# Designs tried in a protein design run: designed miniproteins, single chains, continued (4). Part 90

Each design is a single chain, and the fold is of that chain. pLDDT is the mean over its residues in the fold that is shown.

## One batch from the design tools (miniprotein)

Design m15097
Fold by ESMFold2-Fast:
Structure m15097 (fold): chain A 80 residues (1-80)
Amino acid sequence: KKLEELIEKLEQRYGNDPRYAPLIEEARKALEKGNKKEAAVHLIRASTAAYRDAVQNKDVEAAREALEIGVEAGKLLREI
């Protein structure tokens, strides 16, 4: 449930962005196959890329939101 919610949040913000859409699709495919660890790893990859880009563009709010998604995905990975 929590992994699905994080994927949906990234899809709403970045689903049409060619920089992140492939990573988000990999996370969704992994979750559909029941591979929760793999889904969490792809979410961390997508959020890390978004965070790096936000920092380079000096977008503090985007950086904060990307960090929050990455932290939540990391917590879920430890619980799986």
Scores: mean pLDDT 80

Design m15098
Fold by ESMFold2-Fast:
Structure m15098 (fold): chain A 64 residues (1-64)
Amino acid sequence: VLEGVVEVNGHKVTVKVDGDEVTITIEGEMSKEELEKALAYGEVGALLLKAIQRAAEELERLRR
């Protein structure tokens, strides 16, 4: 289980990974353009990549 919190343009974004499930919670309203930029190039995208990498590492650990 992994959980990270970051702020993007004043909005609180929580990324949680539990097994094979990824939950992204955005507090408040965010435009589609802001969300696309955050996911593609911003902090949320970086957190997602790290969360996915760690989930893969946990699966590899469980395989042993």
Scores: mean pLDDT 64

Design m15099
Fold by ESMFold2-Fast:
Structure m15099 (fold): chain A 83 residues (1-83)
Amino acid sequence: KELEERIQKAKEYLENAEKLLKDARGAGVPDSVIAGIEVSLEVARFLLENPEATEEEVKKLRDSLIDKHIKEFEERAQAARAA
């Protein structure tokens, strides 16, 4: 019962995030903001494919995705310093 509720919520998050992404792209929102929405979409898709995934596994995936974005930001900041 709770597992079915979590799957349903994940589907709703996916649909809402998809709409936000479409609106954000059309409105000229910066790539950094769009990246945040993409992280939410990837987590929602993971939950749909792995409904038995633990909260720790979901957290680990989210943290990994956030770390990748931080690293990219740091690389861009270093490039800006060189210019």
Scores: mean pLDDT 70

Design m15100
Fold by ESMFold2-Fast:
Structure m15100 (fold): chain A 81 residues (1-81)
Amino acid sequence: MKEEIEKYLEELLKENPELAKKLTKEEKELIINFLLKLHEKYKLSFEEIKEIAKGILSAVKSGKFTVEEVIKKIEDLLEGK
């Protein structure tokens, strides 16, 4: 799963090269680790993880949210269900 998530994130970043340059290695690792947590802890399918990955990158690309803020918002939503 981790390798599949990493490959998918790299594909999304190839489609958004300016965002790829803006994201730090630490921020990329935060995204990968969060997506892996969604699979392992919350039992989300890879298709659901792909949609969440797109959502995270879209939110960060907007410039309104940091990676950490988007992750926290998603975690709060999952813990509230």
Scores: mean pLDDT 81

Design m15101
Fold by ESMFold2-Fast:
Structure m15101 (fold): chain A 97 residues (1-97)
Amino acid sequence: SAAEEREKKRFERKRELLLQQAQDTIQDIENKIAELRSRKQNPEEKKLETKLVELRKRLQDIINEFKSNKDDREKQEALGKELIKTLNEVQKLLSEG
């Protein structure tokens, strides 16, 4: 139906925007890790670097799962929710560090 076609296009556009936001966030993480590694770190900064490395890997894993599961709508919806959750976690850490 026309309604199903519209929902499919909305889902595809939302997916593209989320993947773009994830790539931009990975770049922000990499820039922060490079900054932290450019100087002597205190223990809190070392913990931040470790968390950022883990979150970068999680974002990369979610992006890869999204790309490999194009035909699995339920899996893509679950991955989209996990991606938004992970992006929010990264933004909080970057705003605090």
Scores: mean pLDDT 84

Design m15102
Fold by ESMFold2-Fast:
Structure m15102 (fold): chain A 73 residues (1-73)
Amino acid sequence: MLNFPSDVIEKALLVVEMLKLGFLSREQAIELLERLSKEATPEEKKVIEEAIEHIRKNEVDKAIELLRKYAEK
């Protein structure tokens, strides 16, 4: 469960941060995250799917917090 930040989780975090800054639409961010989830391990996929759920609820800050928590551990 405790691992180094994966490239996939770091990329997912970047996507959500770009969404928050207005460089990506919600649709674009979700599409990119779904694409990243296909390259991910089952554990990473679960985290990305939870982040996508937060974005669908317009809870972008919660998605960032979730991904940062996982990336830092």
Scores: mean pLDDT 79

Design m15103
Fold by ESMFold2-Fast:
Structure m15103 (fold): chain A 65 residues (1-65)
Amino acid sequence: MPKYKVEAKSAEEARLYSGIILHEVKKLFPEDTETIAKLEELREQGTIEALEEAVKLYEELDKKA
């Protein structure tokens, strides 16, 4: 079950929230370099769909920890 909820109202907010997720993943899972790289790409896209994918990746890492 997804436990992390992030809702963006604009592309700018989507980029901001993706950046927050990236920062948390770097702090909690610094050795998962492939997921970090993917999150950096998603932040650069700055779309609501990219944010949804970033949340999904974060939840999968948290679930496996």
Scores: mean pLDDT 74

Design m15104
Fold by ESMFold2-Fast:
Structure m15104 (fold): chain A 107 residues (1-107)
Amino acid sequence: DPAARQARRAEIEERLLELARDYIEGKISEEEFRERLMELLAEAYDNGDEESVLLVQAFGWAMGVLKSNLSLEEAIELLLKRNPNATEEEIELFKRQYEKILELKNS
């Protein structure tokens, strides 16, 4: 069901943004952030939702590079060095997550 898959992805994206906000605002620890992120990844994996798995992974990577104060360009260079077979779609997904988290951090 395409509508059900779209609704699940939207729910995961909302949960990821809430998780990022809570971490940025200091409401949760780095350890709790990692545990919650891993729970979301496991949930997506167990449901066979590859798009949601990629979304959670891209989000986690974006949080890591933003915590390191890397620019978008430096982050993409490191992503490609770590995964030279990264698709254009995976890079674009990473860019979107990076921009969303950066907007939250600067709000």
Scores: mean pLDDT 80

Design m15105
Fold by ESMFold2-Fast:
Order: C-alpha cells, then sequence, then structure tokens
Structure m15105 (fold): chain A 77 residues (1-77)
C-alpha cells in the first residue's frame, strides 16, 4: 500500500540519519534502496492523496538534506 511505502521511506531516512558517516558502503546501499523505493512510489503518485503527496515532498527534502550533509562530511576528509 501507499502507507506501507511511506512508512518504509521513513525507516530508511531514520537509518540514513543514524548511519556512520564514514561507512560509505552502508550509505550507498541505503541511498540505492531509497532510490528504488522512490521509483516504486512514483508509479502510484497519481493514486496518492494531497496529504500523502505533501508528506512525500517533506520526506524527500529531509532525505536530500541528510544525503547532502553526509556527502559534505565525506568531501571534507
Amino acid sequence: SIEEKLERLRRLIEELRAVDPLDLERIRALLAEMDRLLEEIGEVIEEMSPEQQEELRRLVAEAQAIAARLLAEHAAL
């Protein structure tokens, strides 16, 4: 269901937030899994309520912010 996909995305974001910034393999794996999930959600986006679409936008923005921070931390090393 759409709710299950959004819940899975929330869990991936929490894992990305808690990941060791030096564990590049884990970061890459989480980002790849998130990318696949976002592709799946994209296929059902027309079936989503306005509230679900807004939540998706917020979750994507949060994931992008965390990913950018992790990449910046890695580039500084």
Scores: mean pLDDT 83

Design m15106
Fold by ESMFold2-Fast:
Structure m15106 (fold): chain A 91 residues (1-91)
Amino acid sequence: MEDEMTRAYAMMVALYLRNKAEEARKQGDFEVAEVLERGAEILRRASGVKGLDFAEFLRLTNEFLEAVAKKDVEKAKEYLDKLEALVDKTE
């Protein structure tokens, strides 16, 4: 159940981030687009992983999305590093 919820959520957010990255590129916000693209790839990888800590994954993803909404690129990168470490730690 948790793996199914993680997969569905991660795939949905990855698609959202990919679409937002395209918008950012069109606006000339290349650094924001790069962060969104990296986020989409990490979330896509997360969708294929079993045994991921869903609660921690949700918390970090929410913090990343809030940082992106506030255009806090440095905070967004920090949360991406934590998300990537969480995904890399899991099989």
Scores: mean pLDDT 83

Design m15107
Fold by ESMFold2-Fast:
Structure m15107 (fold): chain A 78 residues (1-78)
Amino acid sequence: MLETITVTVVGDVATLGRAAGIASRHAAESGVGVDVVSATPDTLVLRLVGPAETARANAQALADAIRREAGAREVTLS
């Protein structure tokens, strides 16, 4: 079964650009699907889709990478 997890990133335009790049690398390396659902100047919403048993771990790893490497003000999973 596939699970869908939303990753919401808050930051400036440069931070959101870095976050999008991190998401693309993570998708390529982890074999999960990551799509941009919406993008505004201060908020990026990503949809991660993968196998239910690994989707949450992959979403958490992505969120942690974005916090560490992009300098986002807030990263939330739902």
Scores: mean pLDDT 82

Design m15108
Fold by ESMFold2-Fast:
Structure m15108 (fold): chain A 139 residues (1-139)
Amino acid sequence: STEEKIDKAVSKAKEILEGLLPEEVLETIQKELKKAVKGYKLSQKTIDAIVISTAILIAALSKAGKVTNPISFTKRFFGALAAGSSDFLEGEPKEAKELFKAIRSGSVDEIIKVSVDLIKKYLPEHAEEIIKKLKEALS
């Protein structure tokens, strides 16, 4: 089921970001994505790309001090995806709109590119390990 695919993707995101993101944020990603993709048939690879990249975005922007309420940000981000409009991300950091555009394109390669750029810029101390695990998960 789509729900089982999301649960697997959240487990992968937790392993990739090991302690860099609070459990409550991962639970919010899980809950909000289940709402946003209701009725859609998505591959495991697509769901992994969406979940892992969104978790990376939130971890990166929180580390940078650009996101102060990651739960509210997560709800707004998946609300924008469900609505199909980046207008719901008005006033959010530009990186949120960049990831939104990558996800909306349906390109896993573009999602990986945006995620790698976020990791290198905002999580440089963890970059090698996170990028390795990200590429292994989405290969």
Scores: mean pLDDT 88

Design m15109
Fold by ESMFold2-Fast:
Structure m15109 (fold): chain A 68 residues (1-68)
Amino acid sequence: MKWFEDVLKKLKDALTKAGAPKEGDEIYKEGKKTYDDLIKKGMDEKDAAHEATILATERAGEVLGRLG
């Protein structure tokens, strides 16, 4: 699970440096919420972390794309 938290922190940091600190914080929180929701649905911790990471990375890419 450490790697999942580290990835979310890196995405937040990257967005903050790109000038979108609020969006970075929201993506970090959404990633954690997605993970928790998937765990509640009975998904394995490893699979839940992987899915949450994919979604957070896609959302970060959308924000970075809008910034140019």
Scores: mean pLDDT 82

Design m15110
Fold by ESMFold2-Fast:
Structure m15110 (fold): chain A 63 residues (1-63)
Amino acid sequence: MEEMKKVVEALAKLILKKHPELNEEDVKKAVEELSEEDMKEVYERVKSTSGEIVDEIEKIMKE
């Protein structure tokens, strides 16, 4: 579950980086409000997505 949380947090950072018009606090709150089931669904969707997005998420996590 720790790994899934890190992936979701990295995805949120990627979204904020590509869409700086979004409010960082709102995005952080949305991530914190995610249930374990919601986090698992997001994680599975990310895993099934094309490698380019996965590579960007991994790069953010590695920072």
Scores: mean pLDDT 70

Design m15111
Fold by ESMFold2-Fast:
Structure m15111 (fold): chain A 95 residues (1-95)
Amino acid sequence: IYSLLARHYPELLEPLLEVEVHLGLAAMAKALKMEELKEKQFKEAVEAARELVRLALELGVPRALLEEIRERIVEEMEKLEAPQEIIDEVRSLLP
């Protein structure tokens, strides 16, 4: 995904990195058993993902690519044992 975005939609790299930063912080919070920080970072990742989708739609990014990006975010959240409510919120960004 990063290589594809860097070549065709470089404007999405910063919003995508913002999502990845919050998921990385959630992973660290999970490892340290800091449940409140983990929950906060998942919510921040959802807000970053919402901005990513908004900008991607404005840029005319193909829906199939957006669905692939969304599913990769969902997969990472599931790996980190994010609450189902958080996962459902990310999936709802593309109705």
Scores: mean pLDDT 83

Design m15112
Fold by ESMFold2-Fast:
Structure m15112 (fold): chain A 62 residues (1-62)
Amino acid sequence: RIADLIQQYYDIMVNGSSRSDFDRGAAIMQQIRDMVPQPVFADFQANSTPAYARRLIDQIRA
């Protein structure tokens, strides 16, 4: 589920700081790319802050 991937990415941005967290975040980002229209992914990629990720999760759940 895309909302779960974005939630995992949010958790990494808030709590993660290790190299492995960074690598996992990159892998999740690639999965999200495959699941959303290109303009939505481009916006997420450019502005992937914790606040933005949380808003996007709320929109996808709605």
Scores: mean pLDDT 69

Design m15113
Fold by ESMFold2-Fast:
Structure m15113 (fold): chain A 68 residues (1-68)
Amino acid sequence: TRRRYSEILREIGRDLGVPVSEVRRNTSRAEIDEYAEALEHLDDPAHRARLLELQTRLERKLGVKREA
């Protein structure tokens, strides 16, 4: 369970190009579970569409104030 959680955090960080620490701080367990479910079924067009939707939602949450 805990290994899977950390693995999904790394996948989100990799997909969005953000550090795992930032993903962990800015995402809920429910969002991580949704992402994990979508990743498990990438061959399903519905789950692939859901993954893109989740990525867009997470990008908004992780919408980092760029340092000047």
Scores: mean pLDDT 72

Design m15114
Fold by ESMFold2-Fast:
Structure m15114 (fold): chain A 95 residues (1-95)
Amino acid sequence: EIELAQQRYEEAVRAAEEGRWDDAIRYAEETIQLLVDQPGSLLLGRAMTVKGYAYLHQGKVSEAWKLALDVLRQYPHEAVATNPAKNVLRLAGEL
């Protein structure tokens, strides 16, 4: 379960690195769905952040902003999820 979610997350990151934002969103959503029964998973927060970053690059600034705020609310003390989410908020604010 977690291993498959990790593989989907890695595909999301790779797609984002290649500028394939639709694929990054799809793989991130697959990761989120695989972890829906594990709400405390750090990987869930990471997948949500990748989705937000892809939204930002597609010009979906409001969607990226809302998703980043959701990560901050769910993982307020998890620096690994919180710091990337804060970066999405900062970049969205610059646009």
Scores: mean pLDDT 74

Design m15115
Fold by ESMFold2-Fast:
Structure m15115 (fold): chain A 88 residues (1-88)
Amino acid sequence: AATKEELEKEVKLSIITLQDIKDTNSINSVSGQLQLQKSKDDILSTYNGLPEQDKDIDKEIANFIKNVENKNVDGAIEALKNILSLLS
């Protein structure tokens, strides 16, 4: 089973990835889209692997997904930072 520490690591890595996408203006590139999809998949896989679910984290994961689908990098980073705060 996944751990909260593993979710924290995936969230931190995704923040770095999304910040890079923002700084390089690569959100509309093939590589940027693949990196976004990988971050989304890694976070969802890790969270779904936890032995217990948290409804507040569920809401922020949903917010993260919506922002990724809308190509709103700033909103996606904010949702990830909120998840990180909830894990602290």
Scores: mean pLDDT 85

Design m15116
Fold by ESMFold2-Fast:
Structure m15116 (fold): chain A 108 residues (1-108)
Amino acid sequence: HMEEELRKKIEELRKKIANAPTADEQIDLLMELADVLSKATPELQEEIRKELGITDESIASMKEQIDEGIARLKAEGHDEVIEEIKKIRETYPELAALVRAFALLRRH
């Protein structure tokens, strides 16, 4: 039951993110996507990642964007956000953690 519901919600959120008219709405939807993904096991997150066509190259690109954004946040004095993003990246290897870090980065 839960797996089908999670997959459907993830598909719906991805469509909403792609069609979001504002950056703020896109960020809120990304945070919601991270919350939904965090309810899945690591194994289910990997399965969903593959089904969505999120490649290792896509993950590497997301990590690069996070690194670039950390440099920007440091220049802007957002040290607490930087610490939160680093902690998430070190603690959680799952897709949910990467999406959450990316959303936090975009919010600032």
Scores: mean pLDDT 73

Design m15117
Fold by ESMFold2-Fast:
Structure m15117 (fold): chain A 117 residues (1-117)
Amino acid sequence: AEAHYQQGREYFAQRRYDDAIAAYEKAIALDPNFVEAYVNLALAYLHAGRYDEAAEALQKALDLLKKYGSELEIKSYAWAIAHLLKMLDMAGNPRFEELYAKAKELIPELDKLLEML
């Protein structure tokens, strides 16, 4: 799981978003509870212009954080989650309102983060 996740991060840094997506999907197949892989998968889909898939990956990340996430882990992903939500809102994605509500439950400062973006 970790090796595929690190490969995905390298591809993402190179702006090879389709390769990053494939690597993150392999990481998730080996570890379905890998929150970081879902967050980075959502970011890779976002950069690829695949907003519906980005929303789906973000929803899975939020569900896992609600069930298993520590306060520190939630804080670690807060900026990435806010960025994903801002871009989904700007794209007019119909899942924005549901994802915003879920994220707001986990990240009390979400509105402040969205305003700073």
Scores: mean pLDDT 85

Design m15118
Fold by ESMFold2-Fast:
Structure m15118 (fold): chain A 87 residues (1-87)
Amino acid sequence: SSAREEALKKHREEMTKILEEIIDLFEKEGKPMDEETRRVLEEMRDLALKNKLFDLAERFDRLLERGVGASMETLEKFAKELEKRLE
């Protein structure tokens, strides 16, 4: 019964790491948020909430409120990496 729990834990840990890297990159780039970037960031927030990563979801909400974003190219790269790491 522990195998499924261990797999879910690993998925959460990997997702946490990726989402933290994304947030750090948004903070570093400090680009103005456009409408497309806002939608992707909202989807990432929702992904954090679904995985019970409430602290990360709050950090995404803060980026949304401040209007801090990143390039669409950067977001696409992270989306592909997230898909790859989560299988």
Scores: mean pLDDT 74

Design m15119
Fold by ESMFold2-Fast:
Structure m15119 (fold): chain A 85 residues (1-85)
Amino acid sequence: APVAARLTVTLRPEASDEEIEAALRPAEAALAAHAVAGGVRQVGPTVLELLVVAPDRAALDAIADALAASPAVAALEVTDLGPAP
């Protein structure tokens, strides 16, 4: 069943813009491949908020794993919003 989640991504403050972009590209590709809907909002200088609707929990986990694997990411928080209406 489709699931909605809020992903809070905290970027490393010491990473250059080029390093951040290069490191986030695999995560952006995973989001494009696995999410059915989503939005990205910058909520701080080093904090991004992603609102994601994934077709199932495995797809959500794949997106979260891709983000967490990025060397530019210091922390990732996943907040389950429950089943998508």
Scores: mean pLDDT 73

Design m15120
Fold by ESMFold2-Fast:
Structure m15120 (fold): chain A 94 residues (1-94)
Amino acid sequence: MEELLAELEAEDPDIADLVKTLMDHIKSYIPEMPEELQELLMRALALVLKNRLAGKDEEAEKAENLIQEAIDYLKQKKYELAKKKLEEAIRVAE
């Protein structure tokens, strides 16, 4: 996770700061999120923010909806379903 955040900071420090802020907020109410899912969530959030900056609002909105579904599964401790939704969000946002 630290390595991924450092890579994001090297590419775009503003996106990295926003991703860090969003992750801190999400971790405040899902404190026991597995590290693999934390990394997938950070990747998905970074791609959504990049798409918004590029004016790809339709792709960003689709990925945001999938991220929200993943967060709802994480709250329920349905980690396998959350992983699938995050992987789908990343594919849509690429």
Scores: mean pLDDT 80

Design m15121
Fold by ESMFold2-Fast:
Structure m15121 (fold): chain A 66 residues (1-66)
Amino acid sequence: MEKEKIIEFLKSIPGVDEETAKKILEMGGTSLEDLAKLTYSDLMKIEGIDFEKAKEILNAIKNKIK
């Protein structure tokens, strides 16, 4: 999947803006499969992401793969 399409997908998650989406890609890599390997603790290192938001993001990524 193109990097731009992954950013657009991440931005579809409530509370994820473009800057947050780019930080997620920088942390986890440029494929959905690599992003699904991120932990809640990894996502919570991004400013504005608490445990509940990290959970929502990771669940959305895993659901998109399946």
Scores: mean pLDDT 79

Design m15122
Fold by ESMFold2-Fast:
Structure m15122 (fold): chain A 107 residues (1-107)
Amino acid sequence: SLALKILEESVKEAIEALLPKAEERENDADKFATRKELFEEAIRITTEKIKERAKEDPEGMKELLLKLKKELEEELKKNKNTNPSTAYAGELQLKAIEEILKHIEEL
């Protein structure tokens, strides 16, 4: 819950900061591409922040991330064919969780 909320909040903040520029695009495909890039960048930034926080409690963070990974995998399977945007976001979050888990293993 906490790690996923941190990811969601950072993504929202990044998108909100850049949303006016994205909305200036004339083409809906360009708007979608811009939002995708903003989301990917937000995930990258949030991933690094969580890696730093994991240093304070590696075991607790690992346990939380494994729980979130399981929940996210189930949601992704359920929504993959019904909401492609949500599925894409979930896949990026899943990759971020896996990257952070690998980082913790190296601590």
Scores: mean pLDDT 66

Design m15123
Fold by ESMFold2-Fast:
Structure m15123 (fold): chain A 94 residues (1-94)
Amino acid sequence: STKEAIRYSSGSIAVVGASTSVLLGEKNLKEAKELIEKGTDKKEAEKKIELGLKYTQDGIHDARLARELGLEEEGKKEEERAKKVEEEIKKVKK
């Protein structure tokens, strides 16, 4: 193993972390929208919106870390995806 292998491994973990966080953000957004459309359990919808926002922000953080560790293309894609989900969550919030 080299220092490059360690950096690549850390960057790959950051990409997986970003992707997982973005997926959780998307899931919480979808579930919140379904609750809002049904007009049921506004407090549960609000919790899902808040949790989704937290996950998307974690995804942005991990995506930026991946870019710093040399996985520019993968990190950029996950950051763009996370920001898109964050904007959608902010539109639904309230």
Scores: mean pLDDT 86

Design m15124
Fold by ESMFold2-Fast:
Structure m15124 (fold): chain A 98 residues (1-98)
Amino acid sequence: MKLFGPPELIAAEQQLAFALKLQDLEVPEEFVEEVYEILKELGLDSVVGEAEAIYYMELLGISVEASNEEIGKKLGLEGAKELVERLKEVYKKLQERK
């Protein structure tokens, strides 16, 4: 991955650290399928590791009312604002189904 500046470097480093945290998560197949259905409903392309990310947010007990800044801080993704916004949208839809 080519990094172009300090904000991009911080975002990339945070995303890598987050991905490494997710690699050890065993996510139930039913949960993965539910996340993929939500992505389809939102018109978003499925990304590898997104179900693991949403599952990690649930394990942390993140509130659906939490700000993007609070979510970013809890996940270590303060520099990855677009990713946090996307994860929050999917997470909110998932919690509405429960």
Scores: mean pLDDT 75

Design m15125
Fold by ESMFold2-Fast:
Formats: sequence, structure tokens, C-alpha cells
Structure m15125 (fold): chain A 63 residues (1-63)
Amino acid sequence: GMDEERAKELLERAEKGLAEGEKLPSLASHAQILRKTVEEAKKLIEEGRYKEAVELLEKHFNS
């Protein structure tokens, strides 16, 4: 469904941002927070909770 596709799109974007952020020592704290968000979003997607995964990831990008 649309929520599943959106959750996967946002997760891919977050994982790309995490990979880029981990290369910069000055962003280590921010990268650690994003890593926890990515891990939680992956768990929600695995549980079929796509809407909650979208809300979690969108909150991160809109903060």
C-alpha cells in the first residue's frame, strides 16, 4: 500500500543520511540519534506497522 512504499522510501533516505553523517566526526551525536530512529523504523516495518514508521521518520526529517 502507499504507507508501505512511503515507509520504505523514507527508510532508504534515512539510511543514506546516516551513512553520510557517520563519515563526519562533528555529526557523531546526530548520527547516533538517527541510527536509533532507523533501527526503530526497521522494526516497525518488519511488524507491518508502516504508518507508525512513516510518522517516526517524517518527525525526524521535519525537526
Scores: mean pLDDT 78

Design m15126
Fold by ESMFold2-Fast:
Structure m15126 (fold): chain A 67 residues (1-67)
Amino acid sequence: MDELVNKINELTEEAKRALYEDKASFEEIEAIVKARVAEYEKTLSDVEQAILRIHADGLLNQIKKDL
């Protein structure tokens, strides 16, 4: 599987775990997502970083609506 797709899936799973299992606040989930994006960006191209950020923003917007 593509490295970018794997990172997006891992980010989604970690955010969902924080939301549903850990009962984390939106602020805590946003901090986790931002930290993971920063770590993943170290190994990604500029285009892949842009795609990852778009997916991260979409994920955070969806979580904010579900809270």
Scores: mean pLDDT 79

Design m15127
Fold by ESMFold2-Fast:
Structure m15127 (fold): chain A 59 residues (1-59)
Amino acid sequence: SDHDRQLAQQGAELARQAAADGQKELLLSGPRDDLEAILRGAVPVAREAGVEVGATRLT
């Protein structure tokens, strides 16, 4: 869906920002459904940048 695409883009941007800020870890949190879409975008970008991704599912 458009919403899932937007969340994936947000995840990728968060990973890029973490890398640009010199962060070694990106911690993501949110509802399960949203978190999966965010991780779909964040994980590949973070991996390429050498940033470790941690996730906390809210309920």
Scores: mean pLDDT 81

Design m15128
Fold by ESMFold2-Fast:
Structure m15128 (fold): chain A 73 residues (1-73)
Amino acid sequence: ALSPRERALRAAAEDLKTAIANDPSLSDAQKAAAIARVDEVLAEALALLRAGVPWADVVAELQRRISAVVNEA
């Protein structure tokens, strides 16, 4: 079973992907690229969590990158 923290990170990623999918300003190609970047950021956040980085710092890093992921699409 997933830990509560891992589940929270995955839930945040799914929420962001849903927001990207529903963004009318993005093309299908931009949506696909942004969703792929969300998965990359999630993998990095999970690696930081596993490495023992404090939960608050992991969450702050995810929040800091959320808008950047959409803007990079």
Scores: mean pLDDT 76

Design m15129
Fold by ESMFold2-Fast:
Structure m15129 (fold): chain A 70 residues (1-70)
Amino acid sequence: MSPEELRAEGLKVIEDGKKGKVSPSELQKVGGTLLRAAFQSKDPDLARALAEVALEASKEALKLNKAAQA
């Protein structure tokens, strides 16, 4: 999978998370994969784009965890 395809798939998983279709654990796993890809990227613009999607996945996971505690 190319880094661009990985970023697009990450965005889809975040949208599915907003709809309650994926668990916080799955969102954290996707975020970890995107961060690892960002660290391995030699393109700083692509690394930044991957890291930004990873941050969004982590934010959605935190939001879902707060909802689960209520």
Scores: mean pLDDT 78

Design m15130
Fold by ESMFold2-Fast:
Structure m15130 (fold): chain A 94 residues (1-94)
Amino acid sequence: MEESLELIRAELEETGNKELAELAKKILELVQKAEEGDKSALYEAVTYAVLGIRIRRGWSKEEVIEQLKALIKAGKDNPVAVEELKKAIEIIEK
């Protein structure tokens, strides 16, 4: 997991985009916390990595949030998935 997050972080940093560079920095900090066994930090790092990939592909932060809200509506019969998606939105809106 950490090795895959490091690859994504490096790719985001290489874009020269300020928003993506800030996400790369945040991912690095969270991966360091996850190395200490913090599962919430690992989940937060993955959330920022997905956000960064979407922004790199031309999505806005707001469009990513709206897509997550749509997935919550589609997955309403799966309470675990709904809870995880709501947490992802909270992380992104920070």
Scores: mean pLDDT 75

